# Designed miniproteins, single chains: the designs that were tried, part 16

Each design is a single chain, and the fold is of that chain. pLDDT is the mean over its residues in the fold that is shown.

## One batch from the design tools (miniprotein)

Design m528
Fold by ESMFold2-Fast:
Structure m528 (fold): chain A 110 residues (1-110)
Amino acid sequence: SVEEIREKVREALEKIAPKMTDEDIRDVAFAVRQVLESLGMTKEEADEVARRVRDALQAGKGKEAADIMFEALEKYATPEQAARTLAGIARHLAEKVGEKDIADELNKAL
């Protein structure tokens, strides 16, 4: 369900955020901005969302980062599309930080 995917993404990001490098966080912020702009968000709004996501991840607040991304995506995408998009991002990040079990769980939810 969408709710199950959403909670798995929130839990995954909470666990992986403290393990992310500054480069990983920058790459996520860039990807989020690109996705939001592609959905029709203005550059200024997408930059602000990306900044909030970066700040939350740098603070190790993965659930907060997930909630910010879901709120922004759901303005332009269905809850299902938002959940799938974020599960894909979280899966990629889990692999990069060596959390293979989390990546595999997210992949099965997709």
Scores: mean pLDDT 85

Design m529
Fold by ESMFold2-Fast:
Structure m529 (fold): chain A 94 residues (1-94)
Amino acid sequence: KEEEERKRQIERDIFEALVLIQLVVDGLPLPPADWSDVERAKYYLEQGKYRIAALYIAIELLKRGVSVEEAIETYQKAYNDKEFLKKLIEELEK
């Protein structure tokens, strides 16, 4: 239904807004528009910006049809567990 598609878009928009807020707080520029969210997550992971990397992974999961609840749980685990975040990025690159 159209309402379900709108709800999913709003959920993604909220996560994208959280990324923008975190980039401003950390004084970081926007990543290139042509990068995938997985590529962005990998880049910010290498920069030690685990929260931003975890947010981009949550956006990618939402795009792949994961529920917002599962995406939030994954985000919370990922920014507190660097090894989990690395492994998740490797899985999503497949």
Scores: mean pLDDT 80

Design m530
Fold by ESMFold2-Fast:
Structure m530 (fold): chain A 76 residues (1-76)
Amino acid sequence: MEAEIEAATEKIKKAYELLVKQLKAASEEEIERVKAELEPAYEETMAYLKEKGDERLIEVVELYVEAVKKALEEVE
């Protein structure tokens, strides 16, 4: 399980790096759309993960979402 979570964490990190690069090149309309979708998706994902009780995965998802939120705030 730990090995699978670690592999998933690495994939999430890579996806985050690509997403940040894409956001910096994205249009204002695209950024606003992502912002609108992020909050409900985050709430649903966190509710699911908390129900499953996977604390390590919850921490990884929280870190990833926080980083995406910061990137969105930095992109005008």
Scores: mean pLDDT 66

Design m531
Fold by ESMFold2-Fast:
Structure m531 (fold): chain A 68 residues (1-68)
Amino acid sequence: MSLVEKVEELGKEFLEKAKGASTEEREKLYDEFMKEVNKILSEASEEERKKIQEIVSKTMEEFAKLRA
């Protein structure tokens, strides 16, 4: 699995878990997701980082809708 595919899968899992979670659980899920993303970004190439940032931005937009 590529690093880009790994982040996409993590984002999907994060959003599915967040939909059913309490506010406190969503904060923990967000922190866990961002820790994994940052770890992957530290190992990623410049091109992979650009793709990962696009995926993360879309994931965060969907997550923000859940927090509204």
Scores: mean pLDDT 81

Design m532
Fold by ESMFold2-Fast:
Structure m532 (fold): chain A 60 residues (1-60)
Amino acid sequence: DLDKQIEASKKAVEELREEIERASERARTQPSEEERLETRLEVHQKVNRKANELYDELEK
């Protein structure tokens, strides 16, 4: 059912947004710029991976 897939994807995207916001908050408390950059890179990699998985699922 397409509607169920859309709703599931919307919820997953919302969860990803919350995870990104939490990671950004953690990065702000890190003392060094290098640590903040590392955290941002990890978040970007996770988001890209999960986004690709969601798009692949929607295409089916």
Scores: mean pLDDT 72

Design m533
Fold by ESMFold2-Fast:
Structure m533 (fold): chain A 72 residues (1-72)
Amino acid sequence: DPVEEARKELEEAQRRAQEADPRFPDISDLDYVQQSSALTGAAIRAIGDENEEALKAAMEAMKALDKLEEES
């Protein structure tokens, strides 16, 4: 199921983002706009903190979110 696979990719990307930045919010109960906003905020924070791992994780989560929207 492409939707379930995309969801699992997003869950894994979120887990990596939380490992890189413990302040990363749980976005699982948010809608697409709220999830996108939260990920954008995380990326901006990572840039300010010069945290390359957190930025990479946020970017991967954004790609996974876009894939989930395309499959849904």
Scores: mean pLDDT 78

Design m534
Fold by ESMFold2-Fast:
Formats: C-alpha cells, sequence, structure tokens
Structure m534 (fold): chain A 94 residues (1-94)
C-alpha cells in the first residue's frame, strides 16, 4: 500500500541520517548496531500493526522507539531526529 511504502521510506532515510550522525560524533560501532536494531525492530512492528489496522499500537511503538534511543544515548540531537521521524509516521497513519 501507499502508506506502507511511505513508512518504509521514512525508516530508510532516518536510519541513514542516524547512522551518519552517530559516526560523525564518534559513537562506537557496537552502540550504532544497538540503535540500528532498535530501529529495525520498531520498523517491523509498526508495519505489522499498520497492516492489521492497529494505528494506536503503531503510534505507541514509535513513541517507545524514541524513548529507547533517548535513554540509551542521552543524545538530544539523535532524540530530535527520532521525534521528527515519529511525527512523520503519525501523519502517514492518521
Amino acid sequence: SSMIKQIEEVFRKTITEVVDTMRSKGYSEDTIRQIEEILRTAHLDIIAKVKAGDYASAKQVADSMVQNVGVLTGDEELTKVLQDMRDEINKIIS
């Protein structure tokens, strides 16, 4: 569906931006891999919820993703990128 394709594009763009930002800031490859795993898991969960018509749970997964990255990194710049991503996903599924 158009909605699924839009969500996939948001994840592709944001994962690239997050990884590039983390590398530029000197994060370890292990920390980068942990963040990529959080994003990959959220991507799969959001797509599954959207396919099921469960938009409320999809939004909760997006919120949890933002919180998990914020807690793990303590990085306001990365948290802002993920907040903007969450807001874009919420617009697509609203």
Scores: mean pLDDT 90

Design m535
Fold by ESMFold2-Fast:
Structure m535 (fold): chain A 84 residues (1-84)
Amino acid sequence: NSEQCQKAVNTALKLANYLEKVELELTPEQLEQVKQILLQCDPDSEEKLLEILQNAESVSPEEAKQSAEKLKNIVKEVKKQLPS
């Protein structure tokens, strides 16, 4: 439902902010996994997103900021496709 979708979106936005703060990067494959979790409004989204985060690599602050922006853009795209 829309509440599960909103929870997944909010978790992904928190993840993006965390990536920038702790200087972590998500790979293109991990970003695609996040996109699919969000599009499916997966009820286990928080657990799955945390597992993806545990496999994230330490990078420069600039690379982490770019990764966070990519994730925020994925969230923005997904929000357009989710039911209101």
Scores: mean pLDDT 81

Design m536
Fold by ESMFold2-Fast:
Structure m536 (fold): chain A 62 residues (1-62)
Amino acid sequence: SREAAEKAYELGKELGKKNPNLTLQEAHRIGEELGREMGGDPRLAGLALTNGVIEAKKELEK
């Protein structure tokens, strides 16, 4: 669902800022788990959380 993906993206930004060593593979796995728990699409939630981590890393480069 859209809600699951949006929450995964926001969580990804938070996790990326807190853990600079978080891999994109780990981020995707965490997002998939969140998607399943929320009754959403695990694949979309995995992608959304990974994108959140990428955005957090970009912000840290500023």
Scores: mean pLDDT 82

Design m537
Fold by ESMFold2-Fast:
Structure m537 (fold): chain A 68 residues (1-68)
Amino acid sequence: SKREQVRALLEEVLARETDEFRALVIGIAIQEGYEAGVSIAEIRELAQMGLNGASVEEIAAKLRELVA
């Protein structure tokens, strides 16, 4: 299910992102995307972008694009 895929992404973020603040920001963005009805493919891209070192500002900008 979409919910199970979101949970797996959150677990991957916690495992791979060693900065606790960054992990929290990426996790919030994933959850906000899910609540807004963003597709799992787009949520996965957002998570991957964050895990690849995108800034908090870049993550927020991408989330705004996906939610619009």
Scores: mean pLDDT 86

Design m538
Fold by ESMFold2-Fast:
Structure m538 (fold): chain A 95 residues (1-95)
Amino acid sequence: SMEKRARDAAETFIGLIESLAETAKSASKERAVEGLRGLLREAARRMAELGSLEAAREVMEAAREKGEELGVGEEAEEAAREALEEAEAAIAAKE
């Protein structure tokens, strides 16, 4: 099932966001934001490939929450919004 594959992928990316957040506690905020942007871009690409906007939204919401905890909530919100827009556009282009 594409839905199951999308759910499993979303859980994987959420776990990676959590791992990045722990590492980021000892890194600069700029480096944390850069890492998050890259991870969310990869997640957007994968969720678009799987055709799941719902899974993409789950990953982006997890990123927003972790960004808030790290004190980079605004940057995390922007990165999540950009990544979600890329996923939405890619999915729409397939229809």
Scores: mean pLDDT 82

Design m539
Fold by ESMFold2-Fast:
Structure m539 (fold): chain A 94 residues (1-94)
Amino acid sequence: MEEFEKIKKEADELLTSVRKAADEAIQLAKQGNPEEAIRRMVEAARDAVKKLGELAKKSKNPEAQKYVGDAAREIVGLTNEAIEEARKLAEEKK
């Protein structure tokens, strides 16, 4: 139980970090830097997914592995949404 709770906490922290990166990327896109915003978002998502993969390797618990997988899918979704919003903001300024 404690092992799963620790993995869940670390996965939740990675999700929170990616959400913060998405918010910062959207702010940067609004300031006229959508390419830099997209680059930062992709880098943040890549690093988070890599760390989630290492968490999955540490646990033999199927519930922990599922939680990490669900978190990775949410990170990909958040990343795609942030990139699309940054692109939309770029088109709005052209």
Scores: mean pLDDT 81

Design m540
Fold by ESMFold2-Fast:
Structure m540 (fold): chain A 78 residues (1-78)
Amino acid sequence: MLYEFDDLVLEFLKSQGAKKDKYSWAEAYRLLLNYIVDNKLLLPSGLIDLKGTILEKIVGKETVSLDELLQAFEKHVK
C-alpha cells in the first residue's frame, strides 16, 4: 500500500532524497531511520531527541519514542 503524506512530512521525505509523491510505509520508515542515525538523534534511553529538527514540527514534542514518532507520521497521512 502507498501513502500520501501532507506537505510537512513530504518536505522531510524529499529532503532525504525521496522523489515520489506516495510512499510505502517501509520506504518512509527507512528514510526516517536513516535521518535519526545520520543526525545522531537516538538517546541512550532508546528515546529520540527531536529538538530543533523538522521532526519536532511533525510530532510537536522535543523527545519521543520510535512508536510515538511512527504514530505522528500516520496522523500526517492524507
Scores: mean pLDDT 81

Design m541
Fold by ESMFold2-Fast:
Structure m541 (fold): chain A 100 residues (1-100)
Amino acid sequence: HMEEPELTEKEREALRLADHLSRLYIAYKNKDKDEMIEIVTELYNIPKEELEGKSIDEIYQLFLEKARESGDEDLARAVEATLNQDPEAAREAIRRYVEK
């Protein structure tokens, strides 16, 4: 049983994902390439060395590709909405994921 019994495993996973997406939202808004590389490395276990030579736009496309590869449509929508600077749509996508 969880130490926080009011949160499900999916809800805890959604909160962790929401934290990463909040960081991604700020990083992309500020065109912070280094932070975007760190986030994609943490989420998708991609070696940092493979990303250092990429542009912000290439990293953006990589996030979309990896989200789609996950096979979960709602997680892919959450990443896409975050990169499109639409935090309300990202939150709604996470909510749909948790409600499955």
Scores: mean pLDDT 75

Design m542
Fold by ESMFold2-Fast:
Structure m542 (fold): chain A 74 residues (1-74)
Amino acid sequence: APSPDAEAKALLTEAGKALRAGDFETARALIEQAAPRAPVYAAIGYRELAEALKKAGDDEGAERAFRLARQYLE
């Protein structure tokens, strides 16, 4: 059976694809699915989401995503 770590990595890979497509809602949902499996991958995902939002001009959304990334590392 897949480990929680392996499942979280797979979810993060799919979140990355959604981010490249500009589908921020799908990316956020996938990152949140990774969180209970391995919080460190949720932190990575939220940092990637924050960078994508900043590139898209959503500075407020980026700031919120960076705060969530920090929260998952604590």
Scores: mean pLDDT 86

Design m543
Fold by ESMFold2-Fast:
Structure m543 (fold): chain A 62 residues (1-62)
Amino acid sequence: SEKLKKVGKLVKENPSRTALDLDWDPGRFLRIVQYLNDNPDASDEEIASKLFTKEEIDKLLS
């Protein structure tokens, strides 16, 4: 999905900004950063589908 690619790219480029936009708690933010570090070859779509809810995807692209 084109939406998933955009969201995955956004979090990879700036996870801190994504956390602010979605009001993530520090624990969730840390888990996201750890996933990105542990899975450097993960596609943008895989990252978005695994880490984000549909509501969060829609909010980031609004």
Scores: mean pLDDT 81

Design m544
Fold by ESMFold2-Fast:
Structure m544 (fold): chain A 68 residues (1-68)
Amino acid sequence: GAAEEEALRRRRQELALALAEQEVKKLGGKILSVKVEGDKVEALAEVDGKLYRITVDVSKQTIEVEEL
């Protein structure tokens, strides 16, 4: 039903956020901002004075880390 679909969507968003947080921790960085769009999360992080964009897409099972 609708409640089950909403719960699954929320779980996917929580997973994407957790994966983005783990990538930032691996870099030893700090999250500056997070944007959540469905199954996709884009995080901006600072690591030793450099800016990084971490994009997690749970539907595609991809994690991209880009130095800005």
Scores: mean pLDDT 79

Design m545
Fold by ESMFold2-Fast:
Structure m545 (fold): chain A 80 residues (1-80)
Amino acid sequence: MILEAEAELKDKVLKIKIYYEGKLIEEKEIELESDSEEAIKRTVAAEVKKTAKEKFGASDVVVKELEVTKDKAKLVGEAS
């Protein structure tokens, strides 16, 4: 199962949108303690994994692609 996520950082709040088969399945807003690229990557990956587990009963998510450009992030993950 392939999940895609897009995230945008505004004033230390990371807005994450998670998609399955092109459909928006969840939106989350997470306040970050750090606005570093590593904090953004970690937070997006954790929230996608949580959504996969809660909505689809997935045991894990393998991150295939994760890119951060300034205030935006994109993730592609395979949930199983």
Scores: mean pLDDT 84

Design m546
Fold by ESMFold2-Fast:
Structure m546 (fold): chain A 60 residues (1-60)
Amino acid sequence: RDELLERLERVARRAAERGDDITESLARMWVGILRSMKTVTDEDRAATEALIRRLEERLA
């Protein structure tokens, strides 16, 4: 969980630095979702990792 949150925070920061408001908003939204979850399953983790990778690719 914490590792995924750190990756999302890095995506949000980089998106903000580049002026990509959409990617920044998406990353911050997912930080909120992950923090609101009482439990994170292996499936949730895998899905979140795939999402983070897509956001990272968008910023590359």
Scores: mean pLDDT 78

Design m547
Fold by ESMFold2-Fast:
Structure m547 (fold): chain A 67 residues (1-67)
Amino acid sequence: MLSPAEALVRGGRFLAGEEVPAEEELGPIARVLSQVSGIPEEVVLEMLREAIRTGDAAGLAERLRAL
């Protein structure tokens, strides 16, 4: 299981377009991104899955910054 610090690093690398996280990492990443963005964890998790499906990490990063 990812620590909060590891989840933040993995989330940051995904948003930078460097890596795609594994399915088991999505929960911890969504939780940390929820805490820093103020968006509900469930919404962030859905946004992460959509960004992975579409390959649009940059679009996700923009949405997280807009809030």
Scores: mean pLDDT 79

Design m548
Fold by ESMFold2-Fast:
Structure m548 (fold): chain A 65 residues (1-65)
Amino acid sequence: MENLKKELERRKELVDAIRRAMDLVAPYADKMSPLEEAQALFEAIGYALRGEYDKAEEVVKKIAS
């Protein structure tokens, strides 16, 4: 049960990070190419997984500029 519980927690954290990253990228999506949007999303997911939402937003803004 412990392994299953940890996997469910990891999946929930990943899904939440993806949703957060999408919300952070959405306001800048119209200023980005599809490749830039993908890069911003991946980097924002990484920061969101660490709870570093300020850094996630910063990297999205940097890619959008």
Scores: mean pLDDT 79

Design m549
Fold by ESMFold2-Fast:
Structure m549 (fold): chain A 60 residues (1-60)
Amino acid sequence: EEDEELRKSFQTMVDMLGNTRASLKKRYAESGPGDRPDIAKRLDIVDGYLDTLREDEALL
């Protein structure tokens, strides 16, 4: 039962971060050269959080 709540929490976080990642990728594609480095940095941070959540899920 607790495992189900953890699974749902991980799925919710993954979905939220996935949506943020998709939004950042769209902004990156539509952005000029001056904005792209900042967006790329934010995308890297989001990918890092996703990787951490995936690693934590693997321990369940």
Scores: mean pLDDT 77

Design m550
Fold by ESMFold2-Fast:
Structure m550 (fold): chain A 80 residues (1-80)
Amino acid sequence: MEPIDEEFVEELKEKIEKRYKEDPRITEEKVELAKQVLEESYKKGTSKELTEKMLDLIFESETPLEAGEKVALLYADNSK
């Protein structure tokens, strides 16, 4: 799987901001968590597919805490 690059990071940042604007249930805390996950994924060379899955889990979760737990589990499972 392709690791995320700077271009993909910018694309996902736009997607995060668009989703925050379109879904009133997405809080500022979820946006901050999503941006942190994106930055860490870029630094670690995480795959594009895994990064997108983590962002989707953040936005689909009911709370920022639940989002963080699900992201941590998904990352651990896919880090082998």
Scores: mean pLDDT 76

Design m551
Fold by ESMFold2-Fast:
Structure m551 (fold): chain A 113 residues (1-113)
Amino acid sequence: MEEKAREIAKALREASDRVYAGEDINKVREELKKKLEELGYEVFETDNPDDIIAALEALVRGERRIAIPKNLTPEQFAHLLDLQSLAVEARFLPPEEQERVIAALRDGVRGLF
């Protein structure tokens, strides 16, 4: 589980870097979805900020489900991928630090919309 979680975090960061580098967002999204599903994660589409925040909290708590919005700009999508990577890495923090990360993730998502 831990090794696969690190692969997920890496895949999310790599996808973010590709979007910031100006690659086609639709291509990056499709390839990322395939990679996440191969690693045993459910990928679902939502443009609702509250659903995205709930999914990020669930990621910190160890759930294998990732929200991929359709209607974000490239910069917003790349930033969301960075937040999702941080959420996966936060699984290995003590509970007090997980709650601090969850608060920061909520603020990060609110700043995107």
Scores: mean pLDDT 84

Design m552
Fold by ESMFold2-Fast:
Structure m552 (fold): chain A 77 residues (1-77)
Amino acid sequence: APPLVPLTEEEREALEKMTRIVLELSKSDPAVVVGAILRAIGVLLSGGTIEQAAEEMLKGVRPEDQPAIRKALEEAL
């Protein structure tokens, strides 16, 4: 059976960077943070771009945290 995670190395590295940024900068409830990360993973697994995954993750965090996280993602990705 094929592996369950069909992510490229580039997508995996981007996801690792996005996860670290969200965990450091988000002041949201941990369940909300996990939901945001899972949304990003879902986009990548569905054949979406890294940019689309980042935007979907931002939709899952508190509006007040979004500007700081967006800036950090633009600098890291």
Scores: mean pLDDT 75

Design m553
Fold by ESMFold2-Fast:
Structure m553 (fold): chain A 100 residues (1-100)
Amino acid sequence: MSAEEKLLEAMERLIELAKEKGDEKTVEALEQIREEFLEALRNKDRRKLRSAMFAALVIAVQMYLKYKTEEAKEVLEMILEAAREMGLDALADYFEKLAK
């Protein structure tokens, strides 16, 4: 699986988790972030990719800390791995520390 495919799969799983929890506002935010990822990847826009990654990691960490589920942890780890594979190591390291 490519880093791009891993990221998009992680985003879909995170959206489903938010739906299962009845968090409609988080669902809408994640759907917007997914669209921003698709645009950034299509246009090879590194700045937009970094911005969308920051937003996705904020929500992923918040969901993991709030719900403490294995699924939320796995999705967060998928996003962190994708971020590192895309060269956003400093960003991934920052959010990994926040999740501990």
Scores: mean pLDDT 86

Design m554
Fold by ESMFold2-Fast:
Structure m554 (fold): chain A 89 residues (1-89)
Amino acid sequence: AIEELRKRLLEAKSVEEAAKITAEFLSKSPESLWEEILLTTIEVAKEKGFNLMELWMQLTYELPVSLDTPEHLRALMKAHTEILLEVGS
């Protein structure tokens, strides 16, 4: 699952495509994998030189899913924190 995600993200040509790929994997994955999916997406986006803040904005646009579980919210908060640390304190 994560290896397939990483491969598809490496092939992405834009931040919008990366966000759509990530949203697809999040929607089809159990909540326990959300943190790993989001952190993998941030890692690949950094490797490709994508703007992490733009990626986060596109991802939130692509994610019309319920965030009512603590696990989903925790994964998203960790990912957002990682992006903020990479962009600047």
Scores: mean pLDDT 75

Design m555
Fold by ESMFold2-Fast:
Structure m555 (fold): chain A 88 residues (1-88)
Amino acid sequence: MVAVVVSTPPDQPRAIALVDLEAGPRIEVRLADSPEETRRLMLEALKAGARIHAVPLPEKMTPEQAIEAAREGALRFYEEEVERRKKA
C-alpha cells in the first residue's frame, strides 16, 4: 500500500490517495479539512505498511483539482512500481 499526499494551504482542503499495489489499482482518495487529519490518515497508512509520496500543488488549486492530482499521482506511482517489479 502507498499513500500519495496532496498538500494545499492550511485554509484549503488536503487530499490523500491510498494505493494497494498487490490487489491491483485500489485507489481511495480522501479530502482532509485539516493538516492534523491528513497526518492521522498518513499514520494509519504507515501502520498498514504503506509508503508515502507527496505531490505539491499550486496554492490556488480547487478541492476538485486536488482530488484529481492525488488520483493521478497514485496511478503514476502504481504503474512505476509494477514496471519496477517486472524488471527486478
Scores: mean pLDDT 61

Design m556
Fold by ESMFold2-Fast:
Structure m556 (fold): chain A 73 residues (1-73)
Amino acid sequence: SRVVGQRVEEITVDGKTYYLKVEVTDDGVLRVTVLDEKGNELASAEADLRTVAAVRVSVDAKGNVKLEVIPAP
């Protein structure tokens, strides 16, 4: 699959910077990756762009990262 769209969002939790990388592929896959400030992958998830409603990202003050794909009803 080819990546046809990408964006990176910067988020800060308890003074620590994280990056949320969002990619869309030409076959309709949404790929979400959470990176630390050095670019190390902490969590990733993939979803079908046709059926996904949201991706929930949770980062606590201790740096625990969780990704949850929420399907459309």
Scores: mean pLDDT 81

Design m557
Fold by ESMFold2-Fast:
Structure m557 (fold): chain A 71 residues (1-71)
Amino acid sequence: MEKIIEEYKRNPNNGQVVARLIGLIFAESFREAEAVVGVPRNREQLFEWFDIAGPLALKKLKEVDKKVEAA
């Protein structure tokens, strides 16, 4: 995670770097969501999974922006 954040600081407009950063943030957020609701087995659980993962991903993106500005 920290290595990709450093690469993002150097290349914020590189679409491939941005895509990798977003992918890692969502992967982490989905793992955290699975820890709360488990693996979704129906539509209701799938919506709960996204409702948790989405806000977590946004929070992590805001934290990355703060680290980029602080460096």
Scores: mean pLDDT 75

Design m558
Fold by ESMFold2-Fast:
Structure m558 (fold): chain A 70 residues (1-70)
Amino acid sequence: MSMQRQRQRQLQEALDALRRRSRELGLSDEHLEALEANIRAQAQAGDLVSPEEAERMATVVHNALNSERE
């Protein structure tokens, strides 16, 4: 029971961190939804994303979008 509760808490914290970071970076709702779906899919597969990893994912997407700017 404790492991399942920790996993649910971890998922919620990761999603909260993702949403906060995405808003700070100015990511579109479409990018945010795609990242949320990715994190949920990883959690379902048994791989939990930490809040720090979720923030990093948002930053990576932001950097990829900015790489289009020469």
Scores: mean pLDDT 78

Design m559
Fold by ESMFold2-Fast:
Structure m559 (fold): chain A 80 residues (1-80)
Amino acid sequence: MEEEERRRRELEKEREDIANIAEAVVRAAMEAGTGEEAIEAALKAVREYGEKIGEEFARELEEEVREAMEKAKEEMEKEK
């Protein structure tokens, strides 16, 4: 079970990386401008990332980005 134990440790690391990347993507999108264009740019970046790092990681990243974007949208609506 050597490989399985190593895989589990790598998965925990990847989970932290996914959250950090999602935050960075949302931050970059918000800095580029607030609106639909920023959201589309963020989602496009996630898709490009997914091609490099694999579909499973890409799906988790997409979920994190979507949640973060929804939260940012809610906060923006409140500031209006």
Scores: mean pLDDT 65

Design m560
Fold by ESMFold2-Fast:
Structure m560 (fold): chain A 76 residues (1-76)
Amino acid sequence: SWVDELLKKLEQELDRFIQLAEAGELSAAEVEGVLQYLERLRELARQILPPEDFARLDAALDAQMARLKALRERLK
């Protein structure tokens, strides 16, 4: 499913982003920017995806956003 491919790529990119932030290459403000982007992605997905596919993406976004919120607080 293209949703599975999207979720896999999202996790890979976020893992890399977290590694860059932990290496001191990214700021709390940049992490906040990604959080805002993911909220916009969720809003768009709600409009275009079937309910089952949206539920899967929504759960994955909740998990990844929780990771980024924890990272943002640690970078302050």
Scores: mean pLDDT 79

Design m561
Fold by ESMFold2-Fast:
Structure m561 (fold): chain A 62 residues (1-62)
Amino acid sequence: GLSEQERRWALAGMRLLARGVTDPDELAEALVRAGMPPEQARPIAEGLAQAVRDGAEVTAGP
């Protein structure tokens, strides 16, 4: 299971994806603002962006 802090970070990332934020740099910046260390934010943001490219629930927008 995830810690409470890790769950907060996951929720922040999921909210960004739900809003159509799919750029890994923008995701990483927002995760850092939510309290995630930059070293963790970058790989997680890249993973989230890759999941979107692999067809996870987000339709391409302008």
Scores: mean pLDDT 71

Design m562
Fold by ESMFold2-Fast:
Structure m562 (fold): chain A 66 residues (1-66)
Amino acid sequence: SAELLAEARRLAEELVRAVEEGDAERAKQASQRLHELVAQASPEDRPELEAILEEADRRGAALATA
């Protein structure tokens, strides 16, 4: 649903921002919530949610080693 996708994008942005700010706990919480959202998603929404999660994790990992 559009609401799930909007929430996932918000969590992805929160995760990246937390990593940029060095807030490990906020980053962990955002990541956990995003993973939960993907796990609960319908088969129709899951590919888009998985793409959002994968991109957020990729961006976060790149920032953590910079």
Scores: mean pLDDT 79

Design m563
Fold by ESMFold2-Fast:
Structure m563 (fold): chain A 78 residues (1-78)
Amino acid sequence: LTEEQKNRLERIKKEMEEGAKRVVELASKHVEIPDPEKVLKDLIDYQKEIIESTANRIDVLEKAVEEGRKRLDEAAAA
């Protein structure tokens, strides 16, 4: 991977982690989550596996993260 690709992957990781936190926060408003910290950690671990398996498709990951963020923004505004 080039330095640019590594920087893009790190940015994707950060955005996905923030997205996971927002998902848990939004879900907890509608459903009782027994262990929100565990759910968040499990989501982040799963996201890391996805990123590692698809690191050669950075553009696809970036698009997915951007769409996810837009959907979370819409859900938060509703």
Scores: mean pLDDT 75

